# Designed miniproteins, single chains, continued (4), part 38

Each design is a single chain, and the fold is of that chain. pLDDT is the mean over its residues in the fold that is shown.

## One batch from the design tools (miniprotein)

Design m13291
Fold by ESMFold2-Fast:
Structure m13291 (fold): chain A 84 residues (1-84)
Amino acid sequence: MPPDTVTEGELEEEVEEIGPGVRRVRERIPASATTSNGESIRVEGGEGLLEDGRERYWGFRVTLTTADGRVTELETPPAWTRAL
């Protein structure tokens, strides 16, 4: 399977203002795969930094689309980590 149909390393930047002078910048890396029976699996992950760059945020969502177009979605709660 070609890399372009399995993983797409396209960064999407999302900026959210959480409070006065506090911003969260989130990057997404979508990944997708198609099974031999025509099912499509999409995984989206995101990592963000607070304005001071010291804390990181991450979470992911999995979307499964069957060959007949039925969609099932699973999302993990976001987690916060400290920058090294």
Scores: mean pLDDT 50

Design m13292
Fold by ESMFold2-Fast:
Structure m13292 (fold): chain A 94 residues (1-94)
Amino acid sequence: STKERARELLEKIVELAREMLENPDLSEEKREEILKKIAEYIEELEKIDPRVANLAKGIVHLALEGVEDPSADKAALLARIDELAARAYEIIDA
């Protein structure tokens, strides 16, 4: 169940991070709502596995980089998010 919970939390974080990156026109209120949920999920992940939580923080940082920079290569950022997510899943599955 701990592995299942970690997977669920990571999946939700990745989904929300991708939503922010794919929808740069989100209102500030909606973005703050998403970031609050992500922070809660990361806090729970830190109690399960701080390595996974650290990778999740990296995913969120990449999404925010794309939101803050309209010239950023979003495809490259999404690929890096997928790479960090894959590494986090490997830790959970070990």
Scores: mean pLDDT 88

Design m13293
Fold by ESMFold2-Fast:
Structure m13293 (fold): chain A 71 residues (1-71)
Amino acid sequence: SMEELKKKEKELMKKQFLLMALQVDLELAEKDPSTSQEQIDALRQEVEKVKEELKKIEAEVNKLKKALAAS
C-alpha cells in the first residue's frame, strides 16, 4: 500500500541520517590519535551493520514501488 511505502521511506531516511552521523564519528575517531584501534574497529563494524540494514530497507522500498507501479 501507499501507507506502507511512506512508512518504509521514512525508515530509510532515518537510517541514512544514522549512517551519515556514524561516518562522521568514524572520521573524527580516525583523526584523533587518542582514540584506540578497538574503538575505531567498533565504529567500522557499526557502519557496516547500518549499511547492510540500509540495503535491506532499500530493497523493500524498491519492491513496494514496483508493486504499486504494476497496479
Scores: mean pLDDT 86

Design m13294
Fold by ESMFold2-Fast:
Structure m13294 (fold): chain A 109 residues (1-109)
Amino acid sequence: MTIDELEERATELKDQVLNEEQKKELAELFQEILLEASQEELDESKLEEIKLKILSFAKSLNVSDETLDKIEEEFEKVIENAKKKDREGLEKSLLTIELLILEGAKENS
């Protein structure tokens, strides 16, 4: 799936499953990751804290434990791409996490 296809799917699902406060919270979490990834010295501890916040957010939307495990696996790619300064890989991993959260929320809501 292309980045554009992932973005279209995520946009449609956000409107279906998230309220405005939840959309803002999710956007702020992803912005924190992008800000950290843009720094010369990567603080992996901050990324781990953001991971826990994302997992907590997903749990609040009643996503399954199986989906939470997939989010955690994809977050390992977020950290790897941030270390490599691979912006395209980072964006794709974040979109994948967003879709896992949104599809999981829709299925279990």
Scores: mean pLDDT 82

Design m13295
Fold by ESMFold2-Fast:
Structure m13295 (fold): chain A 70 residues (1-70)
Amino acid sequence: MTEEERIFKILKMAIEGRYAALGLEPPELKSKEDVIKALKELGYTDEQIKAMEEAIRRAFAVQEADDAAA
């Protein structure tokens, strides 16, 4: 699984969770563009979406570093 595939899965889960919390039916998310569109419809900006992707990348980088150090 690539880093981009992991980011896509996490963002998809976050969108589905957000829609469920609002009592709304989540859209079908088949591609990264669908995820970005759904986040924009939820009121997120391109910069906020990029920040989320970067935060997810950092979280995985830290986890892999901890596993290497153990």
Scores: mean pLDDT 72

Design m13296
Fold by ESMFold2-Fast:
Structure m13296 (fold): chain A 99 residues (1-99)
Amino acid sequence: SEWQKYVEEMQKKMEELARRGAPEEEVKELLKEALKYYAKKAKVPEEELEKFLKAFEEALEGEPKPEDKRMFIPAVIADAIANKTDPEEVVKKLKELLE
């Protein structure tokens, strides 16, 4: 699948960032680009994508309370890259974190 090739490229980029000890900002940008790609492949509406991006940015600020499931969005994206999770399944998991 075309999306599997994209995820393999993302895996290689993650390995490169880890190998050279890249700043957290570069890792976060890679995860954000992956989130946008998964949303596009799952044909997520623009309004829903904006909700995912807002929740992702809030999780990165480190201010979510323990009960705020949105704090897990970056981890869900990283896990999806590592395990080549289907785009539709990734979006399903993200929706559950926002509801």
Scores: mean pLDDT 78

Design m13297
Fold by ESMFold2-Fast:
Structure m13297 (fold): chain A 60 residues (1-60)
Amino acid sequence: GAGAAASTDAKKGDYDAAATALATTLASTTGLNADAAKAGVVEELKKDPEQGAGLAKSLS
């Protein structure tokens, strides 16, 4: 799912791709705007990519 793809991209250091996959899932589950979700996810993945990858895996 989207979380698995985001986890893989985060491991590669491609935070934008990881954020896009994760933001789509978050937007659909939380009702947030996808652009806003993506911006937040990119920022968090850059600060803690391991935690971001783990979160993405949990959402898949």
Scores: mean pLDDT 65

Design m13298
Fold by ESMFold2-Fast:
Structure m13298 (fold): chain A 59 residues (1-59)
Amino acid sequence: LSPEERAFLAAKNLLEAGYDRETARRHTRAILKALGMEISDEELDRAVERAQKEVEAAK
């Protein structure tokens, strides 16, 4: 999986667990860093936005 796809999955799980967007973004970056994966702010923001839209659509 690409860093952006990994970030999407992590962010989606965090948002589903009830974390807000800012917290999900911070934790997603920390998870990717722990995995040794590099991600840009733009890629991270796209992944978090996509995750939020999917979580909102599932309600």
Scores: mean pLDDT 84

Design m13299
Fold by ESMFold2-Fast:
Structure m13299 (fold): chain A 94 residues (1-94)
Amino acid sequence: SVAAAVARAAYEVAVLISEAEKALAEGKDEEAFKKLLEALRVFRDYARSHGDEATVAAVDALEAELKATKDIKEALALFKRGARELVDRLVARA
């Protein structure tokens, strides 16, 4: 079901956010950033597989903001806010 697919994508992203937070706590800024990019890929792959071009555009905009931030703690905070908005959009369309 679409609802189950959205729940799976949201769960995978939540795991990657948790891994990014752990990496950051261990001083592994590059690893933390890579986990955030992996989470964006999960959202993008889901959106593309369902023809949701508007959500793909939102993911691409969030990726650009993350790459422009230069500070990993700021990037993580920005990602957590953006990811919540993306999940809300996917749930509303399910």
Scores: mean pLDDT 83

Design m13300
Fold by ESMFold2-Fast:
Structure m13300 (fold): chain A 97 residues (1-97)
Amino acid sequence: MKEREEEIEKLLKEGRELLEEGKKNNNLEEGIKKVLSLLAKAYQEGKLTKEEVEKILIELGFEEELARAFANWISGEITDKDQEILKEYDEEIEKKK
């Protein structure tokens, strides 16, 4: 329990720093990509479960449905609904360019 909690706190801190740097550099899309890469690596290394990835994304300020879609994508369990959510999000981010 303690080791898992420490890893989650570390990833939350790193994720917040990456999002803040993205906002500061007017490149939020890059910050988001770095957060997703960080969480994907932690999941692949067995440091996080899919549920913990989803919870971290929610704590970082992502909407629940979007956080679930990203967690499912990272775990390789993506559904058709998740693909639609991710496509709409990508289109919204591209419209802001």
Scores: mean pLDDT 79

Design m13301
Fold by ESMFold2-Fast:
Structure m13301 (fold): chain A 95 residues (1-95)
Amino acid sequence: KEELIEENIRAMRETAERISELLSPEEAEKLEELLKKIIEAIEKKDIKSAEEYYKELQELVLKAASKLPEEDALRLLVLTLSLGGSIQVILRILK
């Protein structure tokens, strides 16, 4: 189960890198800041903080998507859902 948490943290980092390629440099910096906070909350088993930081990340992504062409906006949303899936798997293991 610990191995599955490590795999999902790796998937989160990989997905965040792909998301950042679709963002402005300023938005990418904020994404990295939020990802770091989510991972720190997971390491501390702070489920509520991890969920709140993920909501902030979703808001950042939705705002960025509104400025992108439709195809890139859809890719950004799919990647964000994948990131959320990895977070939910980790949170379920921690319960």
Scores: mean pLDDT 85

Design m13302
Fold by ESMFold2-Fast:
Order: structure tokens, then sequence, then C-alpha cells
Structure m13302 (fold): chain A 84 residues (1-84)
């Protein structure tokens, strides 16, 4: 579970940075990787936990799409992941 959570976080950070830089193609590729890891996480730790992790990722990514800095969005991601 820890390794899956780490991979989800790494993909989410990559997606957030790509969005902040305006690289929507890289953001989409990172989002697909995050989604694949979240499917594995749901199988290993249950759908409810995976949904909480997905919510944290989506919330942080939305801030980046709305113009927040990568650093600000990543801070929100880390806080959301700690709450999951």
Amino acid sequence: VEELLRRAREAAVEMIRAVAEGDLEAAEEAARRAEAVLEELAKAAGREFAQKVAGAIVGAARLAYEGASAEEAIRVLEEGLKAA
C-alpha cells in the first residue's frame, strides 16, 4: 500500500507541475499513470481509501488548472493525502 501511495503521489506531483507549466500533454500522461495506480490501490486497500486519495489528487490538480502555483497545489495535495 505504501509503495502504491508513493507512486500515486509521484504521478500527481508530475501532473501538477505539468499543468502549472502549461504542458497539457504531459499533464494528461501523468493523470493516466495516477489513474492506473489508483485502480491498483483500490484493489489493495479498498475503494473508499482509493477514492479519498483520488479526491486529494483531483482537488490539488484543480487548483493548478485554476492558476495556483505548483508549490501551492502540491502543499494542498500533501495535506489531502495526510487526511486520507
Scores: mean pLDDT 83

Design m13303
Fold by ESMFold2-Fast:
Structure m13303 (fold): chain A 74 residues (1-74)
Amino acid sequence: DLSLEEVRERFEELIEELRRLLEEKNVPDAEKIVQGFEEFGKLLIEAVEAGELSNNQAAHIAEQMFRKEKEEIL
């Protein structure tokens, strides 16, 4: 099972990778997209802390969101 710290690390890695991909593809509004993903990740962490989501569920949701964003830029 993932710890909360591992979930945070995963979110940071996904944010950095998303920023890199958007910059590489010269996607319009890249910074706004990254900010939206960062805010989403923060809400997932808050939901875990509130007991609404497990660490594993939060990580899975973030990974799914990242894959969707990645597919849209390919």
Scores: mean pLDDT 80

Design m13304
Fold by ESMFold2-Fast:
Structure m13304 (fold): chain A 87 residues (1-87)
Amino acid sequence: GEARAALEEAKEALKEASKALKNAGKLPQEYLTTAIGHLLAAIGDIFQAEYLLENGGPEEEALAAAKRAKEHAELAKKAVEEGEKKS
């Protein structure tokens, strides 16, 4: 159950990061690029975690992917917040 709980946390973090980016207005290019890069990484890690859970893959690997996804989503949100301060 830990991997599924971590995956739901990652999905919520991605939703928050995506909302922050959409509501940010104009960001300096460096912060926009960083935020998008982390969002794409989070999306990839979420797909990996879902694939592993759906196909009976190792719970440990699914958990690791979900945790990476959450970290990337949080980094994306931080990049948006720092970019807003420079806008």
Scores: mean pLDDT 89

Design m13305
Fold by ESMFold2-Fast:
Structure m13305 (fold): chain A 72 residues (1-72)
Amino acid sequence: PKTVPLLVRDEADTLEARVRELVEAGYKVEIIDNGSTGDTTAVARRLAEEYGAKLVVAPSSAAALALMQQFA
């Protein structure tokens, strides 16, 4: 599969580099935000728009796990 999930919790500083690296390598990226504070979610939304990645905000750890299972 060419889609890579990125599970994020309060890691705004590294998220952009990780998304850019995967997109430049030819992968599609799905960013799964598991309860991060507003700044991380805002960065993830900007990156989704800029790089054509998908953003999903998980309302709980159970929802995040269910989303990750789609890529297993």
Scores: mean pLDDT 73

Design m13306
Fold by ESMFold2-Fast:
Structure m13306 (fold): chain A 91 residues (1-91)
Amino acid sequence: SLEAEARAEIARAEELIAEMRALLPSLSPEDQAEVERLIERLRRTKRELEAVLADPNASDAEKREAVLRLGSEVSLAQMWLWVLRKIQKQS
């Protein structure tokens, strides 16, 4: 269901925020600033989806759009996390 898809995206966003926060102390100041910006965007987009899901008047189209927005931020965060972890393994 759409609501199950939304909950899965929220759970993935929360997992990525936790993983990124765990990496922060080991990163350069430049990479820390970038990761902190990604965390903020992910947290904001997650809250927007949670607000849409909590609204009994929200249409399925609005819910789907909010899921797609969070999914885009999740994908961006996953790519950055992959790059950062690969760099750490080579260091």
Scores: mean pLDDT 85

Design m13307
Fold by ESMFold2-Fast:
Structure m13307 (fold): chain A 65 residues (1-65)
Amino acid sequence: MEVEKLLKEASRSNLPQAIVLAREAVDLGLKNGISEEEIRKLLKEYLDDRTYQSALNHLDQLLEK
């Protein structure tokens, strides 16, 4: 799954790159119709706490209108 590939790459990257890749994974997941619950689970599984919080905030912002 492309989202998992991006998150795996993020887990191996420095913090600035990890944040960019994790946010791209969120964008791709939503575009592909992956559920919010599944995206949150994947973020928690692959990312450290700092990258996870950044990606989670990005997801929450995308879900706000």
Scores: mean pLDDT 81

Design m13308
Fold by ESMFold2-Fast:
Structure m13308 (fold): chain A 72 residues (1-72)
Amino acid sequence: IEEKVKKLFAEVLGVKEVKSDDNFFDLGGDREKAYLLISLITQEFGVFIPLEELYENSTVKDLTNLIKKKLD
């Protein structure tokens, strides 16, 4: 799951490397890119993440843990 989340961050943000502690918004993500990320997570994992929860779980690690919780 974490490696797929890193890939989605890199794809949405147009960066080559993303680490587990990297924050989506610190890497240059904005609200429009956040909605794109949510859409891609829904397509990849079948889980929906409200925008507010993404703001609360903005690192690769925190978002990975949130996705895992929603899959259980």
Scores: mean pLDDT 82

Design m13309
Fold by ESMFold2-Fast:
Structure m13309 (fold): chain A 60 residues (1-60)
Amino acid sequence: RPLSPDELRDRLVAWLRANRTPTLSDEEIAAAERWLRQWVDSGDPETLETLRRALASMGV
């Protein structure tokens, strides 16, 4: 299902917060958030498809 940019961002942020385990560093979380902002700012349909596939690969 196509997710809006806001939904993609909120979903990833919620996932990062929920998965704040010892195996996830603050640096890795910050990097993922920066990736999302960059993709949302681009507004590019191809970028959104890539983001959706990445989230699916993470088991979301």
Scores: mean pLDDT 65

Design m13310
Fold by ESMFold2-Fast:
Structure m13310 (fold): chain A 60 residues (1-60)
Amino acid sequence: SKLEKLKKLQEELRRDIEGAEAGIAASTDPVVRLFLQAVLDYSRAMLEETEKEIKKLEEE
């Protein structure tokens, strides 16, 4: 179902966020940090939208 796919995406995005945060904390390379910050920002935005869609589908 769409809800199952969104919940899987939510879990994957949460893992990507944790990985990016850990990578930023562990790296001093400015290019790597810039890339990981972009991944973190996009993944956070995608997670917010994914959670809104899950809530909408679960409420009706």
Scores: mean pLDDT 85

Design m13311
Fold by ESMFold2-Fast:
Structure m13311 (fold): chain A 108 residues (1-108)
Amino acid sequence: SQVRRAQQLIDQAERELSKAREALSAGDLRSAITYLRKAQDYALEAARLLGVEDGARVVGDGIDSLLSLAEDALNKGDNTSATEHLRLALDVLGNFIRALRQRVQLLE
């Protein structure tokens, strides 16, 4: 049941990550931050259920830092810096979600 719940959370994380990619491509940086935070929340809960919480915390802290830098840049009107921080956050989080998906597939 925990593996099945983790799978559902990974599915939700992947959907929110896709929405973040679309928002970023459209130049909707505020929505991209919102979707990335949702994807992160789902991914970290999935990692918790899979027993990899300690490793996930380091990734989560890194994503939080990047999203905070993006939000600060956006609030200052620096859309270029905000976009670069969001691209990096999307890449890091995407790789993490992919690793969680691979782990779940090995447990099925």
Scores: mean pLDDT 88

Design m13312
Fold by ESMFold2-Fast:
Structure m13312 (fold): chain A 64 residues (1-64)
Amino acid sequence: GAAVVRATEHELSRLLALAPEELREELEKLKAQAIDAARNGDVAAVRRYARQMKELLAAAGVTP
């Protein structure tokens, strides 16, 4: 529902704000896919995309 979409947008926007410029485009794509998944109620896909964002940040030395 709308509450899940808003919570997802908040958390993913926080992760995107931590992104170095080199990863920003990739993380923006993952964020968009996660928000679309949240609108469709696909919780498993939301978790997968959020995990991918965190893994990319961790690989770049950024603590999410």
Scores: mean pLDDT 81

Design m13313
Fold by ESMFold2-Fast:
Structure m13313 (fold): chain A 115 residues (1-115)
Amino acid sequence: AMAAWGRAWDHLQRAIIALAKGDYEAARQHVAEALRAMGATDEEIERARNASPEELAYRIVELWETLFELIPSPREDEAFRALREAVEHRKNKDYKGVLEALKRLAPAIEAARAA
């Protein structure tokens, strides 16, 4: 349902903000909640709760790719371009590149959520 994907997107945004601030516990929790909203298995959810910072960053990118395909009218703006850059860094296992892209994206997400 669209509402479930909306909840997954909200938790994904919160995970990006938490990860950018170095709050790995909050990032794990929000990734787990995004996965639950998308109907992931209990095993996948538990894996996210125990993920390393690198695994969290990669999982955030994976969730973005999945949600982008499921959103009926995706918009390609600066935020989505930054996430696409993170996807390329993930394919090359460049954790630093992924993390820097997500850190650059976080302030824009926070500003949009505060409005």
Scores: mean pLDDT 77

Design m13314
Fold by ESMFold2-Fast:
Structure m13314 (fold): chain A 79 residues (1-79)
Amino acid sequence: DEIKKRAEEVYRETRELLEEMEEKGSSPAVLAHARLAYTGGANAVQLAKVGSKDEDVQEMTDAAERAMELARELEEAER
């Protein structure tokens, strides 16, 4: 339950980040990382839905969080 909740939470955060970055006209490089994070979040939720191992769901969720952080760091570096 907590692992699945975390996957859904991160997916929501990655979607919101991508929408914000698209709205403010972030660079193609920043948008690429934000889209990678969003895809990772969607994959984590899908793995949770099909009953994948907790380890696999956590690994994908962590990867999505890292991609999201990289998108933020890259955006700040471009300012």
Scores: mean pLDDT 85

Design m13315
Fold by ESMFold2-Fast:
Structure m13315 (fold): chain A 79 residues (1-79)
Amino acid sequence: SARLQEEVELAMLQMEFAVIERAYETGSISPEEALELLERLLGRVEELLARATDPAVIAELEELRRRIEERIRELREEL
């Protein structure tokens, strides 16, 4: 179903955010690399938000977008 597909895509985006955060915290990627990956992830979150129809998925995507935007701001201050 479309709802299940949206839930799977949301879960994958959440996992990718966690992986980027871990990679940065462990020093596996630079602040510049982390910033680029987060900006790409933000674009994908916004794309899914534009087509998402389930209110619960939309709410989780908006929270994920907020967290990614906050982290991008923090990283820009570290650069």
Scores: mean pLDDT 88

Design m13316
Fold by ESMFold2-Fast:
Structure m13316 (fold): chain A 61 residues (1-61)
Amino acid sequence: SAALAKAAIALANYAQEKGTTELTLSDVREVAEKAGVSVATALEAARRLEAAGLITLVDEA
């Protein structure tokens, strides 16, 4: 979907801006807000990017 693609692009850009491929759930929520998509859509996009080996989802510590 367009929303899922938008979320995936926003997550990739966010990771590049931070200089890391490790993203927390807080990072995913921030990207969802900035991209204007639901947190559920951003989480689905993040999980797909992780499955593709492009990012790693890590615990909030």
Scores: mean pLDDT 81

Design m13317
Fold by ESMFold2-Fast:
Structure m13317 (fold): chain A 77 residues (1-77)
Amino acid sequence: MSITVADGSGTVVIDFGDLAPGESATVVLEVTLDVPLLEPARGSFRAVIDGREVLVEVEAVPLSPYRARVTLTATVL
């Protein structure tokens, strides 16, 4: 399964591989921001990927005003 992330400077496709129901995968990446991130941000959303419901959890931690470490955890429901 894959998630597409677009942020000002381009589009990144994140592939979590082949996950079975109840499995999770975590991807960590560093991004350059067009707008400063001054505080950690967290969120979650549900999506249907490859016909299955997936819970995606996102955590962004500022490394500098214009750079962040983003942790994405996808869990197949």
Scores: mean pLDDT 71

Design m13318
Fold by ESMFold2-Fast:
Structure m13318 (fold): chain A 77 residues (1-77)
Amino acid sequence: TTVAALVAQGLALLGEGRPLEAAEAALRAMSIDPNNERAREIFDAAVRRLREQGREEEAERLTAKLLEIDPAYRSLL
């Protein structure tokens, strides 16, 4: 799977109201290309939507996974 395909998948999942799956697709894209701005935007939108739905534990777990990819993302959280 290419980064572009993962980004497209994440965007589609956000549109379908599937923020958890959208964030997971974005994380996979960022594990391949950590500087991919579109994947980061999808991730941030998905985590925000999870928090709006009261799904805080899932949002926290996803954020922890992002920091495993690149700890420098801590400054942007």
Scores: mean pLDDT 81

Design m13319
Fold by ESMFold2-Fast:
Structure m13319 (fold): chain A 103 residues (1-103)
Amino acid sequence: AEELRRRLEELVARRLPEMREVLENSDPKEAEYFHRLTVLELHAEAAELLGVEEAVAALRRGIREMEAYIAQGDYEAARAAAERGLAEGERLMREAAERLAAA
């Protein structure tokens, strides 16, 4: 438990500065998608550390769909894919956190 908590805190501390740097130096559209990608990646890493395979799969699917749509220039579909992936990942992580807290 202590090791996992420390690793999650480390991930957050590392990812927030990276996200800020991207936001400062990017086109507003690019900044939005880099922000969404960073949020999804952070959640996926957290889910992986916690062993929540279902959440990892959902978040990584969202990342792949978003990246594929961005490559095609379909920003609306990319946003929708990111939002779906994050919502599902958050739901699964919340459920897992409740189970872990109850144990």
Scores: mean pLDDT 77

Design m13320
Fold by ESMFold2-Fast:
Structure m13320 (fold): chain A 75 residues (1-75)
Amino acid sequence: SMITQQANAEVRAALERAERAAQTGTPEEALKEMEELVRIARDAAARSPSPATAGVFLAEAERARERILRIVEEK
């Protein structure tokens, strides 16, 4: 659906920003973008028509969050 396509695009854009901040930014920037990713993913999940659709957005955000937290914690 259009709603799912828009939500997926928003989550994907947030993923790209968070990953870029983790690689090239400060730890503070990486954490801020990670929290924004989580907010966007939760909003997308809340607007989803089913738990399965919601799970996709949350799973993408959680995988990225785990990677970013490991990078930040090792600095």
Scores: mean pLDDT 79

Design m13321
Fold by ESMFold2-Fast:
Structure m13321 (fold): chain A 93 residues (1-93)
Amino acid sequence: EFEALLAELLEAGLITEEEARRLRELLENLSPEAQEEIVRILAPVAERGAAGDERAARLARRLTAVAMRLVAEHIGASPEERAALERALAHMA
């Protein structure tokens, strides 16, 4: 599921192969720094969605949902990690 989302983001040109690799690494090893980087990578995708790219908006929402599920699987998600996800969601609104 996550790999399928990364493939769609790459096909749409919304992220680079380097960013896709980085997202994999960040989601496997969650930290406040990792959450900040996830927000930075997702922000341009969310902004493009807000500008009227329906595919970008849909993919950004799906990726955020996957990231939130992975955070929920990790006991001890910090206030900083939650704040980073809240910022990503705000950018998608």
Scores: mean pLDDT 69

Design m13322
Fold by ESMFold2-Fast:
Structure m13322 (fold): chain A 105 residues (1-105)
Amino acid sequence: SAKELVDKYLQEINEEIEKAIEAARAGNWDEVEKHFQRIADILLKLKFLFQDNPEVQKIIDEIIRELVETYERFKTLSPEERIALLKQFKEDVNKKFEEIKKILE
């Protein structure tokens, strides 16, 4: 179902965010960037799959915007603040995916 597909992609995004947090704790910023790229790829796949659903498209675009803003803010933050920002991004992504699932009801 569409909801099962959304749940699968949310799981993959959560796994990539957790790996980004682990890489950030290790000070491995190149690895953090790779995980951001993988998250972006997953979001673009979802955007393609739901191209005919404007309400879902809007929420995916909001998540992509937050991903870009998170990456840009990384340049000005301490290592501890970067980890906190990644944790906040994870919470926001999960909340927005719940909104997507409600639209698909």
Scores: mean pLDDT 88

Design m13323
Fold by ESMFold2-Fast:
Structure m13323 (fold): chain A 78 residues (1-78)
Amino acid sequence: SSAVDAARQRITDAINGLPKKEQDAIRLIERDRLDKDSASKELAKKYGLSMKTARKIVDKALAKEDELSAEAIAHLEG
């Protein structure tokens, strides 16, 4: 539906506005279908980060994506 497509586009545009590390974290989970631990490990490897730092980036990115998704769902349920 046009409403679902518009919501999906808004989420995509917002994600593209995030810091690159956060965008990569979201892609590892959403596109590559990794869990948080695997995504954190790949992010740590890619950027030379500690697992603790990588996990914080993944958690922060997912929290932002969840907030954006909740906002988009609210628009669809109106």
Scores: mean pLDDT 79

Design m13324
Fold by ESMFold2-Fast:
Structure m13324 (fold): chain A 67 residues (1-67)
Amino acid sequence: SPEERADLLTKEAVRYVVENGRYPTREEVVEIAVRAGLSREEAEEIVAQAKSGEEAIRLLADHLLAL
């Protein structure tokens, strides 16, 4: 479901920060989104509108919850 994908996206982003000691870049957020069940094309389109990886995660979560 969109809610499950949004939850997985958030969990993967948190895991990234814990493992790497920094927020993911926009490009790395695309890979996180694909692992969370989004198509690469969909993830890239949404992430392109963000100014940072943190904003990209928020925009992706908002997109999924609006479905």
Scores: mean pLDDT 82

Design m13325
Fold by ESMFold2-Fast:
Structure m13325 (fold): chain A 110 residues (1-110)
Amino acid sequence: SLEEEVQALLERLRAALAAGDEAAIRASLERLRDLLERADLKEVAPTVATRLLHVLSQHPDRQALVAAILRELAARSKDPGVSEFFRLLARALEDPQAGGIELQKWIDKL
């Protein structure tokens, strides 16, 4: 199921973040992009945003790296909604208060 696939990807990302494995972090985020590009973004974005930001809050030393990867993946996404979502997630990691508000407002408009 889609929920099981999201959960499995977040578990893989958590392990990669703990290991400091940039290639594994990148691969997990690329798989998440691919999933979001085929899913209904209105349905999945709130849950993905909440869970992903929670996982990343446990790894503050990795947040700058993840933000950079998310911006790169946003630039390469074929789906404009997924592109904007990843850009806003990166913004929320760089500025949790202002970026978090921007992300939530965008999700509410989906």
Scores: mean pLDDT 87

